# Ledger of designs, part 109: designed miniproteins, single chains, continued (4)

Each design is a single chain, and the fold is of that chain. pLDDT is the mean over its residues in the fold that is shown.

## One batch from the design tools (miniprotein)

Design m15797
Fold by ESMFold2-Fast:
Structure m15797 (fold): chain A 61 residues (1-61)
Amino acid sequence: MELSPTEKRILDALRELSRELGTRPSQRQLAERAGVSKQSVSNFLKRIEDGTLVLPPVPLP
């Protein structure tokens, strides 16, 4: 997958927070961990929802 530096930070934050919390993190938590704006997280998640990006499964309760 071709990711921007911002998207890579968000993906890393998603992986780390999902592991630490045992659940899917909020957009705010992702933004804070990745050191990016909440809007950047929102844009990243929209690309996943649109099918533009494929991510590994995130563990859910």
Scores: mean pLDDT 71

Design m15798
Fold by ESMFold2-Fast:
Structure m15798 (fold): chain A 65 residues (1-65)
Amino acid sequence: SLIDERDRLSTQMSTLTTQATNLRNQAINNSSNPDKQRSLMDQSDTLMGRATDLGRRALDLSGRI
């Protein structure tokens, strides 16, 4: 159902947001290694972008329900 799909997208969004936050915190803890810090920040930004896209899809489905 559309409700089940929306709920799955919302759960995935929350998971990706948590993972992005964890990577950002790891980047802060790696300030002495700029290459690792940049890599972790890039991964965090990528996950946040994916979370935003999933959130928009969940919102769209909510409007259709």
Scores: mean pLDDT 84

Design m15799
Fold by ESMFold2-Fast:
Structure m15799 (fold): chain A 87 residues (1-87)
Amino acid sequence: SDEELIREVLISTVERAREEGLLSEEDAERIIEALRAGDWDRAFELLAEALGVPVEEVRKVLEALRKLINSDHPYAPEGIKKLEELA
């Protein structure tokens, strides 16, 4: 499902940002918790606050991820493309 794939991609991205020091451990944990709970609005607000950007910019990233996941486009995430090639 789109929501499940987007959630997993976002969780992995947040975890990577934490590992690279772009997000604090506490901020990353709060964002992941909101994503796992299905509270997308809260997750986006928390992510926007942690990154110091407007929430509308986070929403644009989600729309771009949705298009990449649902697209046969060559810009689809590498992991998703590999799964499609194996199916």
Scores: mean pLDDT 70

Design m15800
Fold by ESMFold2-Fast:
Structure m15800 (fold): chain A 85 residues (1-85)
Amino acid sequence: MYELFESVEEGALEAEKLGFRVGTRVLIEKDGKVYRGTVVAFSEEGIEVRLEDGTVLKLQPVGRKGDELLAKDENGNEYRIRLEP
């Protein structure tokens, strides 16, 4: 099960502990598809990831399972994010 974060500050701290930072390469999964991206902004307000197609996703971390973050965009769409191995 995912561990849900109690605050935006907790989400940012947990993401940082997992190794998320500006310049980090990540894998993003949505609806069974995996996208490659790079973290371009990171703060207590969220993580911004630029995908290979140039799309920028603004994501709020809301939970964690192991090395994977559960995040949501402003429309409530869920994304699973992990560091590229």
Scores: mean pLDDT 80

Design m15801
Fold by ESMFold2-Fast:
Structure m15801 (fold): chain A 78 residues (1-78)
Amino acid sequence: SIEDLLKQKKAQIQSQLDKLLSDPNISDEQKAQLQQMMKDVDDAIARFEETKSPLDLTTAGIMLAGAEAELSLVEKRI
Protein backbone atom coordinates (compact mmCIF):
# COMPACT_ATOMS: atom_id res chain seq x y z
CA SER A 1 0.00 0.00 0.00
CA ILE A 2 1.03 3.65 -0.26
CA GLU A 3 1.14 3.75 3.57
CA ASP A 4 3.67 0.88 3.52
CA LEU A 5 5.79 2.75 0.94
CA LEU A 6 5.79 5.89 3.13
CA LYS A 7 6.79 3.81 6.18
CA GLN A 8 9.57 2.05 4.24
CA LYS A 9 10.96 5.41 3.05
CA LYS A 10 10.70 6.83 6.60
CA ALA A 11 12.56 3.75 7.96
CA GLN A 12 15.37 4.33 5.42
CA ILE A 13 15.64 8.00 6.45
CA GLN A 14 15.47 7.00 10.14
CA SER A 15 18.52 4.77 9.59
CA GLN A 16 20.40 7.81 8.22
CA LEU A 17 19.27 9.91 11.21
CA ASP A 18 20.40 7.22 13.70
CA LYS A 19 23.92 7.31 12.20
CA LEU A 20 24.04 11.12 12.57
CA LEU A 21 22.68 10.95 16.15
CA SER A 22 25.66 8.71 17.08
CA ASP A 23 28.19 11.10 15.45
CA PRO A 24 30.24 13.08 18.03
CA ASN A 25 30.83 15.91 15.50
CA ILE A 26 27.14 16.89 15.59
CA SER A 27 26.03 19.15 18.46
CA ASP A 28 23.25 18.17 20.90
CA GLU A 29 21.26 21.16 19.59
CA GLN A 30 21.52 19.92 15.99
CA LYS A 31 20.56 16.38 17.08
CA ALA A 32 17.46 17.76 18.84
CA GLN A 33 16.48 19.70 15.68
CA LEU A 34 16.87 16.57 13.52
CA GLN A 35 14.79 14.53 15.98
CA GLN A 36 12.03 17.18 15.92
CA MET A 37 12.09 17.13 12.10
CA MET A 38 11.59 13.34 12.14
CA LYS A 39 8.74 13.67 14.66
CA ASP A 40 7.04 16.13 12.27
CA VAL A 41 7.42 13.54 9.47
CA ASP A 42 5.89 10.84 11.71
CA ASP A 43 2.96 13.16 12.54
CA ALA A 44 2.37 13.91 8.83
CA ILE A 45 2.35 10.19 7.94
CA ALA A 46 -0.01 9.45 10.87
CA ARG A 47 -2.36 12.20 9.68
CA PHE A 48 -2.46 10.69 6.17
CA GLU A 49 -3.16 7.23 7.65
CA GLU A 50 -6.11 8.74 9.57
CA THR A 51 -7.59 10.94 6.79
CA LYS A 52 -6.57 9.07 3.58
CA SER A 53 -6.59 12.55 2.00
CA PRO A 54 -4.54 13.20 -1.18
CA LEU A 55 -3.53 16.55 0.34
CA ASP A 56 -2.17 14.84 3.48
CA LEU A 57 -0.35 12.29 1.28
CA THR A 58 1.29 15.19 -0.62
CA THR A 59 2.26 16.88 2.67
CA ALA A 60 3.81 13.65 4.04
CA GLY A 61 5.75 13.15 0.78
CA ILE A 62 7.10 16.72 0.80
CA MET A 63 8.13 16.43 4.46
CA LEU A 64 9.89 13.09 3.79
CA ALA A 65 11.79 14.63 0.84
CA GLY A 66 12.73 17.66 2.96
CA ALA A 67 14.01 15.43 5.78
CA GLU A 68 16.12 13.35 3.34
CA ALA A 69 17.63 16.56 1.88
CA GLU A 70 18.40 18.01 5.34
CA LEU A 71 20.12 14.80 6.51
CA SER A 72 22.23 14.80 3.32
CA LEU A 73 23.28 18.42 3.94
CA VAL A 74 24.21 17.69 7.58
CA GLU A 75 26.34 14.69 6.47
CA LYS A 76 28.23 16.94 4.00
CA ARG A 77 28.99 19.50 6.75
CA ILE A 78 30.66 16.98 9.09
Scores: mean pLDDT 85

Design m15802
Fold by ESMFold2-Fast:
Structure m15802 (fold): chain A 94 residues (1-94)
Amino acid sequence: SEEEKILEEGRKKGLSEEELEVMRLMAKGLPEEERVRVLRIQLDIFLESRPSKEFLEEELERLKIAEAVNSAVSPSETEKRKELAKKLKEELEK
């Protein structure tokens, strides 16, 4: 996938597994096009200005908490909200 290509480029350019995991968690739950965009931007940022170990530890904890909170929301509820938003948009465009 395009995502795996970006992560492999980061690994090849010397990013740590912790930096790569931060990138993955930042992109997690986004649509594919947004995930690819976020990964590319974050790769450029990390390569231009390598994050400190303290920053990576704090960011990983924050992102893991966010993932746990998001996982507590039922996937079926998220899909139901997306379907409702789509139907409302279609009605407004009529």
Scores: mean pLDDT 72

Design m15803
Fold by ESMFold2-Fast:
Structure m15803 (fold): chain A 130 residues (1-130)
Amino acid sequence: MSEEELEEFKEAIRELLNDPEIRKALEEALNRLIEYTGDRLPNPITVEELLERIEEAETWEELLDEAALLLTHITMYLVLFPDDPVAPLVLQFAQRVRELIREKAPEPEQLQAFDERLNNLFLELSKSIS
């Protein structure tokens, strides 16, 4: 696994977030989730914090953990607010991030660990906000 592949993934995420419509949709979605859940959301994430965490990730394992946290919050937003005007654009972003993970993850075991982490985070988050 090369450092170059890790940097390519980081650049692809930056490019997605450089779209002002996608960035605005994500900011509105994540802010709405935070406002709705209040203190019940254990790891609230903003677009700015996401960019910082992606830049600070030194390994695929660290990057996939941050991606799992982001996708878990997006999934929770989509479950709670399916009829929100920005929901389709947020779903499109989530689908593209999942595609990038599948394309760039070098080992099947990493994809399995990612899926298990995503499921566990979603279950924990669901219990926290119920």
Scores: mean pLDDT 78

Design m15804
Fold by ESMFold2-Fast:
Structure m15804 (fold): chain A 64 residues (1-64)
Amino acid sequence: SAKEKAEKLKKLVFEEGKSIREAADEQGVSERVAQGLILSDGDLPLAAKYAGLSQGALRRELAR
């Protein structure tokens, strides 16, 4: 889910000291999607808005 992905990304960035780019690469998402998920705390509509994607496009990326 978007919330679970946001929690994993936050752990990589804030606890493990990785960059947003490194966290995004490890989680299989784009850097923009990773930033959007972190800023939205996993709220799908807000994360999609921050990433510049439709909710459907974000869901497809998260399903990879």
Scores: mean pLDDT 82

Design m15805
Fold by ESMFold2-Fast:
Structure m15805 (fold): chain A 98 residues (1-98)
Amino acid sequence: SAMEEVYEFARELEELIKSNSLEEVLEYLEKLIEELSEEEKELIEKFKKMTAEEIQAEIDRLAKKSEEEAARAIRLAVLAVAYGLVKKKLEAEKKAAE
């Protein structure tokens, strides 16, 4: 199911973060984002500017129209949040090393 694919994607990201350096994780996430369609990249950029509550409201709206669209939006939201957190943590570590 589409939701099982979302769960598996999140699990794989968690394992990747646990087993690799933040720099390697960031490179991997950047590669995943580059492989997305222009429409999906635009949605990622929108999610980066949204609160968790706003993201949840958009996912709920999409779920009323299509479970597949909701699952896709959840995957993009997970990717956007993971990218932001990894990038922020890596920048903080570089600043602490100064």
Scores: mean pLDDT 78

Design m15806
Fold by ESMFold2-Fast:
Structure m15806 (fold): chain A 69 residues (1-69)
Amino acid sequence: VSDEQLKAAAEIFGELAKAEPERSDLALLSEAARRAGLRLTPENLLAAMQTVAEVAKEILEELRKRYAN
């Protein structure tokens, strides 16, 4: 599993959540992982969830810089 595939899965998950808010997080994450070329294993899904959290943290940090300066 590559960092690029995990990042792609996180970005696709965000897009799917906007388009299909009624679907479960697990269903959206599984579809995002599949589209990013990840095998649907518990380990890959956990890694994708961690990458989603890292992306969210980066967005929050960027917003804080705009309000702190």
Scores: mean pLDDT 74

Design m15807
Fold by ESMFold2-Fast:
Formats: structure tokens, sequence, C-alpha cells
Structure m15807 (fold): chain A 92 residues (1-92)
């Protein structure tokens, strides 16, 4: 019994560590995306005739990054739920 509980606790700890790493990677992706949008906004100010095109590109890029971050967050939540369920099963 103790060995099964220890293994489940170790799995949960590994999933929590991976979730923390993914959260940092997501934060970096969002920072890069914000800098990309800021650059496109600056280009739009210098080229008003292209402003609509540049802002559309910025919006589409931010949308893609948000989708990637959301998917990674959902994958982490699923892994955490599975690890928690395994721990609950060995405690029952």
Amino acid sequence: MDAAIAAAQQRLAEVEEQAGKTAKENQEKLKDAREYVARKQAEARENPERAAELMKEASEYMGKVLDEVTQASRDNLAALREAKAELAAVLA
C-alpha cells in the first residue's frame, strides 16, 4: 500500500513540475506575442495606409499564440486530473 501511494505522489509531483515549466513557457510566448503586436502597432503608426493590414496580422498572430497557450493549459489540467485520480484510487 505505502509503495503505491508513494508512486502516485511522485507522479503528481512530476506532473506539477511539468505544469510549472509549461506555465513559464506560456508566459514567454505571451511576452513575445505582445512585443510582436507592439512592433506592428509602431509600423502602423509610420505607415497609416497599411494600418488595417498590419493590425490584422498582429490580431491573427496573437490569436494563434492564445490558442497554443490555451491548448497547453488544457493538456496540463488533464494530466493533473489523471495524476490526482490515480492518487485518489490508491488511497481508496
Scores: mean pLDDT 84

Design m15808
Fold by ESMFold2-Fast:
Structure m15808 (fold): chain A 70 residues (1-70)
Amino acid sequence: SALEELRAALAELARRVVAFYKIGSEEQKKQALELVDELMRTVSTQDPAAALAAIEAVLKQLDALEEEVA
């Protein structure tokens, strides 16, 4: 169901953000928090399709930030 897909995506996002906090610089952590804040605004509209798209966008941005970690 869409709700189970959303739950799984949110759990993966939480896992990825916590993992990134262990390796990212302070500036990179700030960028990750800004992405999460944007996502929380989208999720608050209660549109599962928009929420899933926003989570996918944030995961893609986290992938890019992880590539920048030395």
Scores: mean pLDDT 73

Design m15809
Fold by ESMFold2-Fast:
Structure m15809 (fold): chain A 74 residues (1-74)
Amino acid sequence: MPSLEEQVLAWARRAAEVEARGVAEGWSLDELRARLEAVREEQLARIEDPEQRATFRRQLDAMIDDLLARRRAR
């Protein structure tokens, strides 16, 4: 199974792609959130260990909130 660090890096790459597309296509913050949450749920579904999944969810939730806060500030 990929490490937590590898899972975070995989999510970060997908999130960057989603954000870049959202900027290019003029997505609303609600659409961007929905797309990021879909990627989050896909990544979490691959984690078998409940403790690791809980830690990863917390990290992803914080990263999504930070990304959306930075988008609102622009």
Scores: mean pLDDT 79

Design m15810
Fold by ESMFold2-Fast:
Structure m15810 (fold): chain A 94 residues (1-94)
Amino acid sequence: TKLIFTAESEAEAAAVEMALRVALDKLGVQKYSIKREGNTLVVTAEPPDFVSEAYAEVSRTVGGKTYTAGIKLRATKPGEIEVVEQTGGEVETE
């Protein structure tokens, strides 16, 4: 599964990246890669072979402002990862 996330700032993108790592780990994904370039995150993840759901929320304070990213992921059979809920930026599934 490939997911593309676009944030409005590098600080928000960093919060989204941290939330993604926590959510993918909780989901049971054993192999994933996250590439961040400015405000854009490209996630490639291999779905687990079981149904699972995970939510992660991360907050970061940069320059006196707090950025919060929340991500809910679901793993389905026959092996897909879908974004169920997102706060902080936009997401596109490929």
Scores: mean pLDDT 72

Design m15811
Fold by ESMFold2-Fast:
Structure m15811 (fold): chain A 100 residues (1-100)
Amino acid sequence: SKKEAAEKVREILDELALELAELAADSPVVGEIVDLVRESAFEISELIEKGDTEGAREKLREFRARMDELIAQLPPEVAARARELVDRTVAEIEKIIEEV
C-alpha cells in the first residue's frame, strides 16, 4: 500500500541519517546533512502517501543534488563512503516508488 511504502521510505532515510551522523560526526556540516535527510524523509514519504509518485521522484533528485553539495565538504575518504550510502538509499527508494 502507499502507506506501507511511505513508512518504509521513512525507515530507510532514518537509518541513513544515523549512518551519516556517525560517519561525519567530526564535520561542521553533519547537522546540515542530518537535517536534510530528515526533511527529505518527511517530504518524500508524504508525496508517496498522497500518490504523487512524480513529485516523490523530483524530491528524491533534489535530495541527491543537495546531499552531493554537502558531501563535497567532507574529507575525501568520508565523502566516498557517504556517496556510497546515499547512492544505495536513493536506489532503494526509487524501487519503492516504482512499486506504488
Scores: mean pLDDT 88

Design m15812
Fold by ESMFold2-Fast:
Structure m15812 (fold): chain A 89 residues (1-89)
Amino acid sequence: PKVTVQFVSSRNVGTVAIVEVRATSSEDLEVEIRAFDAAGRPLALLDIKREGNVTTSTFAAPQADTTVTAEAYVDGELKATLTHTTRAT
């Protein structure tokens, strides 16, 4: 199956960066989204929404103005990855 990942929104809230990541699958299957900081440390998952072939997950990084890498997995296999740098808005 084909999976694409994109950053829907990102913003800094005080000292924390909040990022929203969306994964879209070509098939009706469960996609797991993971996010990591610039050092490869996992970010806290705040929310997850599923709507058909679309999964949207919201993550918090412990610092603002950071680089976030999002990875989309199906059955433990990495299908897509994307990197984004958060900035104050």
Scores: mean pLDDT 78

Design m15813
Fold by ESMFold2-Fast:
Parts: C-alpha cells; structure tokens; sequence
Structure m15813 (fold): chain A 58 residues (1-58)
C-alpha cells in the first residue's frame, strides 16, 4: 500500500488541479490510493503528476 504521506501529496495535487481548472476530481480515499500506487509503481512524484495533468490541458 502507498504511504499516507504520498496519499496526502496526491490529495494536494488534485486540490490544486481542481482550483486551476475548475473541474471535478476524485476525492475519495480509494481513488487517491490508486493514484498514489500508480505513481509508486512508475517512479513518478506528485509534482510529475501535476505537470502531466497541466500538460494534458494545453
């Protein structure tokens, strides 16, 4: 299971993205944990996730 610190970092990424683009994002604990596990499995940071989400909106 991903660390609670990583889950919290993912939550902050989603909160930042929601504020910037005014779009709904998954906020439930299972969705945050699945995303955190995805980052862990691929060696990505929460900052990498935010950058990729922003790039997808260009």
Amino acid sequence: APSEDLVDAVRRVFETYRREFDVPVPEDDPSLRVTARYLEDRGLTPADLLARMRAARA
Scores: mean pLDDT 78

Design m15814
Fold by ESMFold2-Fast:
Structure m15814 (fold): chain A 63 residues (1-63)
Amino acid sequence: ATPEQVDEVAELIRRTALELGLSKEEADKIAEYFRELVAQGKPLDEAVVEAHRRILELVEKKK
């Protein structure tokens, strides 16, 4: 993926986390986690799935 595509997807992940009730700090950390997965060579699709799993895990902890 291009750096621009990674930035766009990271921003979408961050917004999704905020919309689901996570804090700005948590949302920023998830976006960073996604970027780290891509930097480690994970396929973009797999990195997105892992980031979404992290969002759901943190949302569940609020219950």
Scores: mean pLDDT 82

Design m15815
Fold by ESMFold2-Fast:
Structure m15815 (fold): chain A 105 residues (1-105)
Amino acid sequence: DEELKKEAKEIAKDRKKGLELEMEYGVKVLAVAVLITVARRLGDEAKAAEIRKRVDEIQKELYEISGMTSSELAEQILKGLTEKQAYALILATRKLDELIKEALA
């Protein structure tokens, strides 16, 4: 919690770090979309549905914390992220990373 808050403060002060975080988030979202597609092609509709549900939960939490959708946060990068917006985006990115690792295990 304290470590994540420190990271959010650093990102809020540095627009380049904010852009790098948004790019990392975007890559993780794309990776999850690929995993859903692969699960469907393998006939595992249950796995595809579970991954999709977890992504929806992560995106809902991102909105609850930041007050912004993923698309709105992408636009906000150009203006600079607040500490709260950076915190929400770091948390969502980490949760997507864990989901990807679980799906590949």
Scores: mean pLDDT 87

Design m15816
Fold by ESMFold2-Fast:
Structure m15816 (fold): chain A 75 residues (1-75)
Amino acid sequence: EAPKLEKEEVEELIRLKIVVTATTEEDLEKVRERMAEYEKEKGYRVEILVVDESTSLEEISEKIREILREEKEKE
């Protein structure tokens, strides 16, 4: 019962252009800065999911589902 992504789920997230990270407030700023640079270079945006050791796989999956729905509806 560790809040850890399975190998298969990590591969799926890469395909969906979703970044999952465990961040503190200071780490969150660093991640956002890196993602902004990446988006500027690639010309597309990436969604960031913040998780911690208490976040379950079920909660992560739900957030991913919401992000995917929003992106498809925004199309």
Scores: mean pLDDT 55

Design m15817
Fold by ESMFold2-Fast:
Structure m15817 (fold): chain A 72 residues (1-72)
Amino acid sequence: MLSPREIAEAALRAVQSDLPRETQVRLLAGELQRHNGLSPEEALELAERLIEMAEAGASVEELARYVEEFLA
């Protein structure tokens, strides 16, 4: 299982990549399904929000907090 911090760091790495936004969201959602057992719908929702927050300049701490609250 990925920790909230590991998920936050993955989102930050995704937005720093040259990949299209849709690919970033899909890859992050796939990791959330594989490592955290989220449904496809839950993984997509979380991935989309994290990528949005990271694009807006959210810190790793803010992203990790959001992940922890989402998984609670």
Scores: mean pLDDT 86

Design m15818
Fold by ESMFold2-Fast:
Structure m15818 (fold): chain A 69 residues (1-69)
Amino acid sequence: TIDPARLREVARRLVGVVLAGRMDAETREELLAKVEAGEFTSVEELAETLAGVVDLADARAAVETVAAV
């Protein structure tokens, strides 16, 4: 189980750094706002949301990589 603070940290890195170049500023701002509001409660929910912006395989690999660090 991932705690909310760790999930937010992972999500900030994914949206703000790892996948920043894969989305426009408006989409990035929306996703970061959702992260801060605690709308993502699991790594799976985060990966599913990111699949709407990037390829599902890339989204899952990125989430796994950042979560492992």
Scores: mean pLDDT 70

Design m15819
Fold by ESMFold2-Fast:
Structure m15819 (fold): chain A 119 residues (1-119)
Amino acid sequence: SEEEKKQEIERRIELEVGTFESFLAMIRWLDIRADPAEAERILETLKKEAEKLIEELSKVDPEAAKKLREEFERLVKEYEEERERRLRALREDPDAFLAELAALDPVAAEVARRRLEAA
């Protein structure tokens, strides 16, 4: 039925959004605690794969594809805004930022210090 199809599409969108959120969480971890350059590379790959998924879905259900695009764009924007806030804090008071971060997560502090030195 049409109602069953709507529910199936809604569940599909929820699953795809959840998967995308999980990848963004991994990218955030990598950016903070491992390799910011690799995090950026993986984010660009994730965006390309998301575009491909949206294109394929648009051939079957253009309204569902539009909804999925809106959710992915919202999640990417939230991630990029949080990342920019972190980078701004590091730039504005690096000594205070690094000292506070070192007490909580010394691995993240070392990554942030190297990022600052590379700028």
Scores: mean pLDDT 86

Design m15820
Fold by ESMFold2-Fast:
Structure m15820 (fold): chain A 80 residues (1-80)
Amino acid sequence: SAEEEKLREAALAGDDLTAAEIITRQFRPGGEFDFELLKRRIELLLSVRKPSHFLLGLIVLGAPNEEQREKIRRYLEETL
């Protein structure tokens, strides 16, 4: 997809802010998000380059609520 291509380009360039923006774009204040889509995008990042702690922090910070933030944090700790 166009979003996946942009994410790959940002990862290759080390552009953590753009990569985080693409990944967190699905997050809405007070809303739910597609966790399977998040996992696919994290897998894409891992296929290109190991993500920085800064990028991972931005993804966690972008979570729409504490329940989703904990779910994301746990997934990243178990995967990385």
Scores: mean pLDDT 79

Design m15821
Fold by ESMFold2-Fast:
Structure m15821 (fold): chain A 64 residues (1-64)
Amino acid sequence: MAEEVAREVARLVAERLPDVEVRVEGGTVTLTLPNGSRLRVRVGADDDPERLAEAMAALARAAL
């Protein structure tokens, strides 16, 4: 599984959204927003970590 890509996505998301809790479980990245909402995304080995982190950060902001 793309655990290394998932870890990089998690790091980039944490840099963009410091108030969001980020967890990595295998190839899955889970965000816990301050309002208690959760966003879970499965990451592939060929995914772009920067693009995915940007998309997740935008989605998390929209869910607040």
Scores: mean pLDDT 78

Design m15822
Fold by ESMFold2-Fast:
Structure m15822 (fold): chain A 112 residues (1-112)
Amino acid sequence: SLLQEFADAIVTGDYDKAREYLKKLIEKGEDLNKPVEINGAKLTLLHLVALEVEKNPEVALPLLEELLEAGADPNKKSYLEGVYLTTKEVIEKYSEGEAKKKALELIEKYSK
């Protein structure tokens, strides 16, 4: 699926293809809250991008904002390392400093 192609592009670091697939997902009106399977875990696209915030904030922050603006739900939970976490909780657990602050500000902006 196009959701899976986006997820695979994020995991492999092919961010140009990830942006292209996200644009196509939005244009088609695809449900951005459907989980994808990556390495045995079921994650939403928001959870996948949230996990990239610490490593690649310059790429992950714009993708996070585009997903949120397109209606991806930051309150959906995915199972990670024995716990169910929201996108906010993933950012709080797996990121720090300025990247974490900016990602949390985006979550708050789109949670109204």
Scores: mean pLDDT 86

Design m15823
Fold by ESMFold2-Fast:
Structure m15823 (fold): chain A 81 residues (1-81)
Amino acid sequence: SEELRAAALRQLEGAIRNAEALREEVKDSDPELAAELDELIARLRALRAQVEAASPDEVLPLMEERAPELDERLARILERL
């Protein structure tokens, strides 16, 4: 549904903004962590583009397949703070 797509896009935009804010915070103090955040941001943006281009019936399977890995990556980064 379009409501499901809109919700997924809002969730991904929020995650991207949060990751970008964290990246800005650590960019000078922890370059390795900043690089990991850059990779996570790139993957989140790629998923957002895929969700934007997906048909309505593809949105939920795409999010279920790919979002857990990105959530796990963010969790691992947060454990190091």
Scores: mean pLDDT 85

Design m15824
Fold by ESMFold2-Fast:
Structure m15824 (fold): chain A 98 residues (1-98)
Amino acid sequence: SKNLELAEVRAEIVIEVARTSTDEETAEAIAGAAYELRKAGVTVKDVEEAARKFYEKGVSERERRALDALVEAVRYAEENPSATREELLAIAREHLAA
């Protein structure tokens, strides 16, 4: 599925940012990914499937938290089609904070 491929590409970028960057930069990457995935018509189920594939391959706790935050940002974007990137950033920050 093209939607699953797009979700996997965005999830991989979020994982790479989580591995190499700050929590704030990770939240910004998540917000940007969720915004673009919504524009492409990718659903929360596509992103959950992409995240599951990364969980099966093995991810760190930090990477898993970033993927969980991505899923929740995409869920919020799907439920709130008019949500701004700033609102998605707030959701990403909330779910990254332990």
Scores: mean pLDDT 89

Design m15825
Fold by ESMFold2-Fast:
Structure m15825 (fold): chain A 69 residues (1-69)
Amino acid sequence: MAEELEKVVRRLLNDDRIDPSKATALALRYVAARIEGNEEAMKQVARDIAKLAREAGNTELADEAEKIA
């Protein structure tokens, strides 16, 4: 899960269709959740990434994030 979510976060940060401030906020939330070992927080980050990616038109990233949530 954490490795898969890290790849999703990297793709989010490199998507020029996504607001970089929103992407950075989600990346920071992911880092905090991973350090704490908080699985529910990581799943919530995955859900929020899926929503943001889908709104931006990146359906592939949204589907990958949904698999983690």
Scores: mean pLDDT 84

Design m15826
Fold by ESMFold2-Fast:
Structure m15826 (fold): chain A 82 residues (1-82)
Amino acid sequence: SDKELEETARYFEKEYREELLEKEKELKERVEKIKKENPEDKEKQLEELKKLLREILEELIEKFKELGFEEAAERAEEVLKK
């Protein structure tokens, strides 16, 4: 129903946005660490960044499951497999 979609949108804007901002900070810190640890090996940096992206997406999938967004979690899992 439209009411459930509106409640979900309000939750996303007010509560989930804060979690996304915290995840952005974590991502930035981990990207900087990868660059510092592998400054002369761009191919190694790319592989580590791919691994980091996979970890962040896996954490986001678990968060979607916790929040009851099972279908969104399932679709994101399919993206990770490709």
Scores: mean pLDDT 68

Design m15827
Fold by ESMFold2-Fast:
Structure m15827 (fold): chain A 93 residues (1-93)
Amino acid sequence: DEEIEKFEEVAREASEAALAATLAEAKEKAEKLADAPEEEKKKAMAELLKKAAEIFTKKLLEEGKISEEEAEKLKEMMSSEVPKAQKIFEEML
C-alpha cells in the first residue's frame, strides 16, 4: 500500500509536468482548430494525449523514478483516461 502511494505521488508529479508541457500546445491547437471539423479536433486531441504520455513516461524513466514495467502500466492508464481527457479538451475548444 505504501508502494502504491509512492507510485501515485511520483505519477502525479510527472503528470503535472507532462500536462504543463502539453497545455500550451493544447491551447494553441484549440485556437487554430476552433472552426475545424470534429474529426480533426479528435485527431489533434489524440496526438496531444499520446505526446503527453510519451513526455510523462520519459520523464519518469529519465529521473529513475519508475521501471520499464511501471512505464508500460502508466501508458495503459493514460490510454484508459482518454474519455476524461477528451471531455476536458472539448471544453477548451
Scores: mean pLDDT 65

Design m15828
Fold by ESMFold2-Fast:
Structure m15828 (fold): chain A 67 residues (1-67)
Amino acid sequence: MEREREALEEAERRGQEGLLLSLPVIEQQEEAIRKSNPESAEAALEYREKVEKNSTPEELERIRARA
């Protein structure tokens, strides 16, 4: 059980690093969704919040600075 948990945590950290590198793409996707389908704005906001929770505080500031 613990071995699987540690493997998942390591995979999550790898995924988080990849997610941080793809933040600009995620931001562009959010804007595209909001523009083409306003009702999907809620889904875009949830997606952004999920990204922010997986990001470091420093990266959150970078996201806000670019917004």
Scores: mean pLDDT 58

Design m15829
Fold by ESMFold2-Fast:
Structure m15829 (fold): chain A 72 residues (1-72)
Amino acid sequence: MSAEEVLARARAEVEAAEAALPELEKTLSPEDVEKARRAVRLAREALRRAEREGASAEEVARAVARAVAEAA
């Protein structure tokens, strides 16, 4: 997998998590919703930072996947 493909996948996962937040708001407790929102925010910040700092695509994907998993 190329670095561009890994970054595109990571970006898509963050976008999917953001899109899922309204549905999670209907089923989760307020505390769990806040936790999910925080995880998505951190994932987006990690993606932006890695893109600026030239972190490896694998490191970016791993960091984003970890943050997104905490939202699920």
Scores: mean pLDDT 71

Design m15830
Fold by ESMFold2-Fast:
Structure m15830 (fold): chain A 84 residues (1-84)
Amino acid sequence: MEKIEEAKKNVEALQKTIDYLEEQRKKLREMASKAKDPETKKFYEEQIKKADELIKQARDDANKFSKEYETLKEEYQKKIEELK
């Protein structure tokens, strides 16, 4: 059962990271929209691009761990059923 808990914890940690990055991306988009000089706007747009890349990576990782969690959960449920 420990492996199921570890997979769940990894998914939860990645989801928190995604939520944090999405909130930061939202803030950066607002700052970019309010920027009056081209240099400042470009800076925020570059930060948004970096946030998008990190969000994509975290979502890919979360999907991988989510699949692992589902597989482990089903496997342990079947093993418990076999013991009855």
Scores: mean pLDDT 79

Design m15831
Fold by ESMFold2-Fast:
Structure m15831 (fold): chain A 50 residues (1-50)
Amino acid sequence: ATLERKDIAGLGADKEGNWIFIGKDNSRYRAPKESLPTFLETGTVEAEEI
């Protein structure tokens, strides 16, 4: 799924260094560790719903 800054309520990480984005709907999404710089620059991230 493609997540935008406005749709995100929180950010965490898993034990493997992947980012866990928490949506405002309380859904959780996993993105690879290298995705955060792109998200901070563009406001958009490609993530897998978990």
Scores: mean pLDDT 79

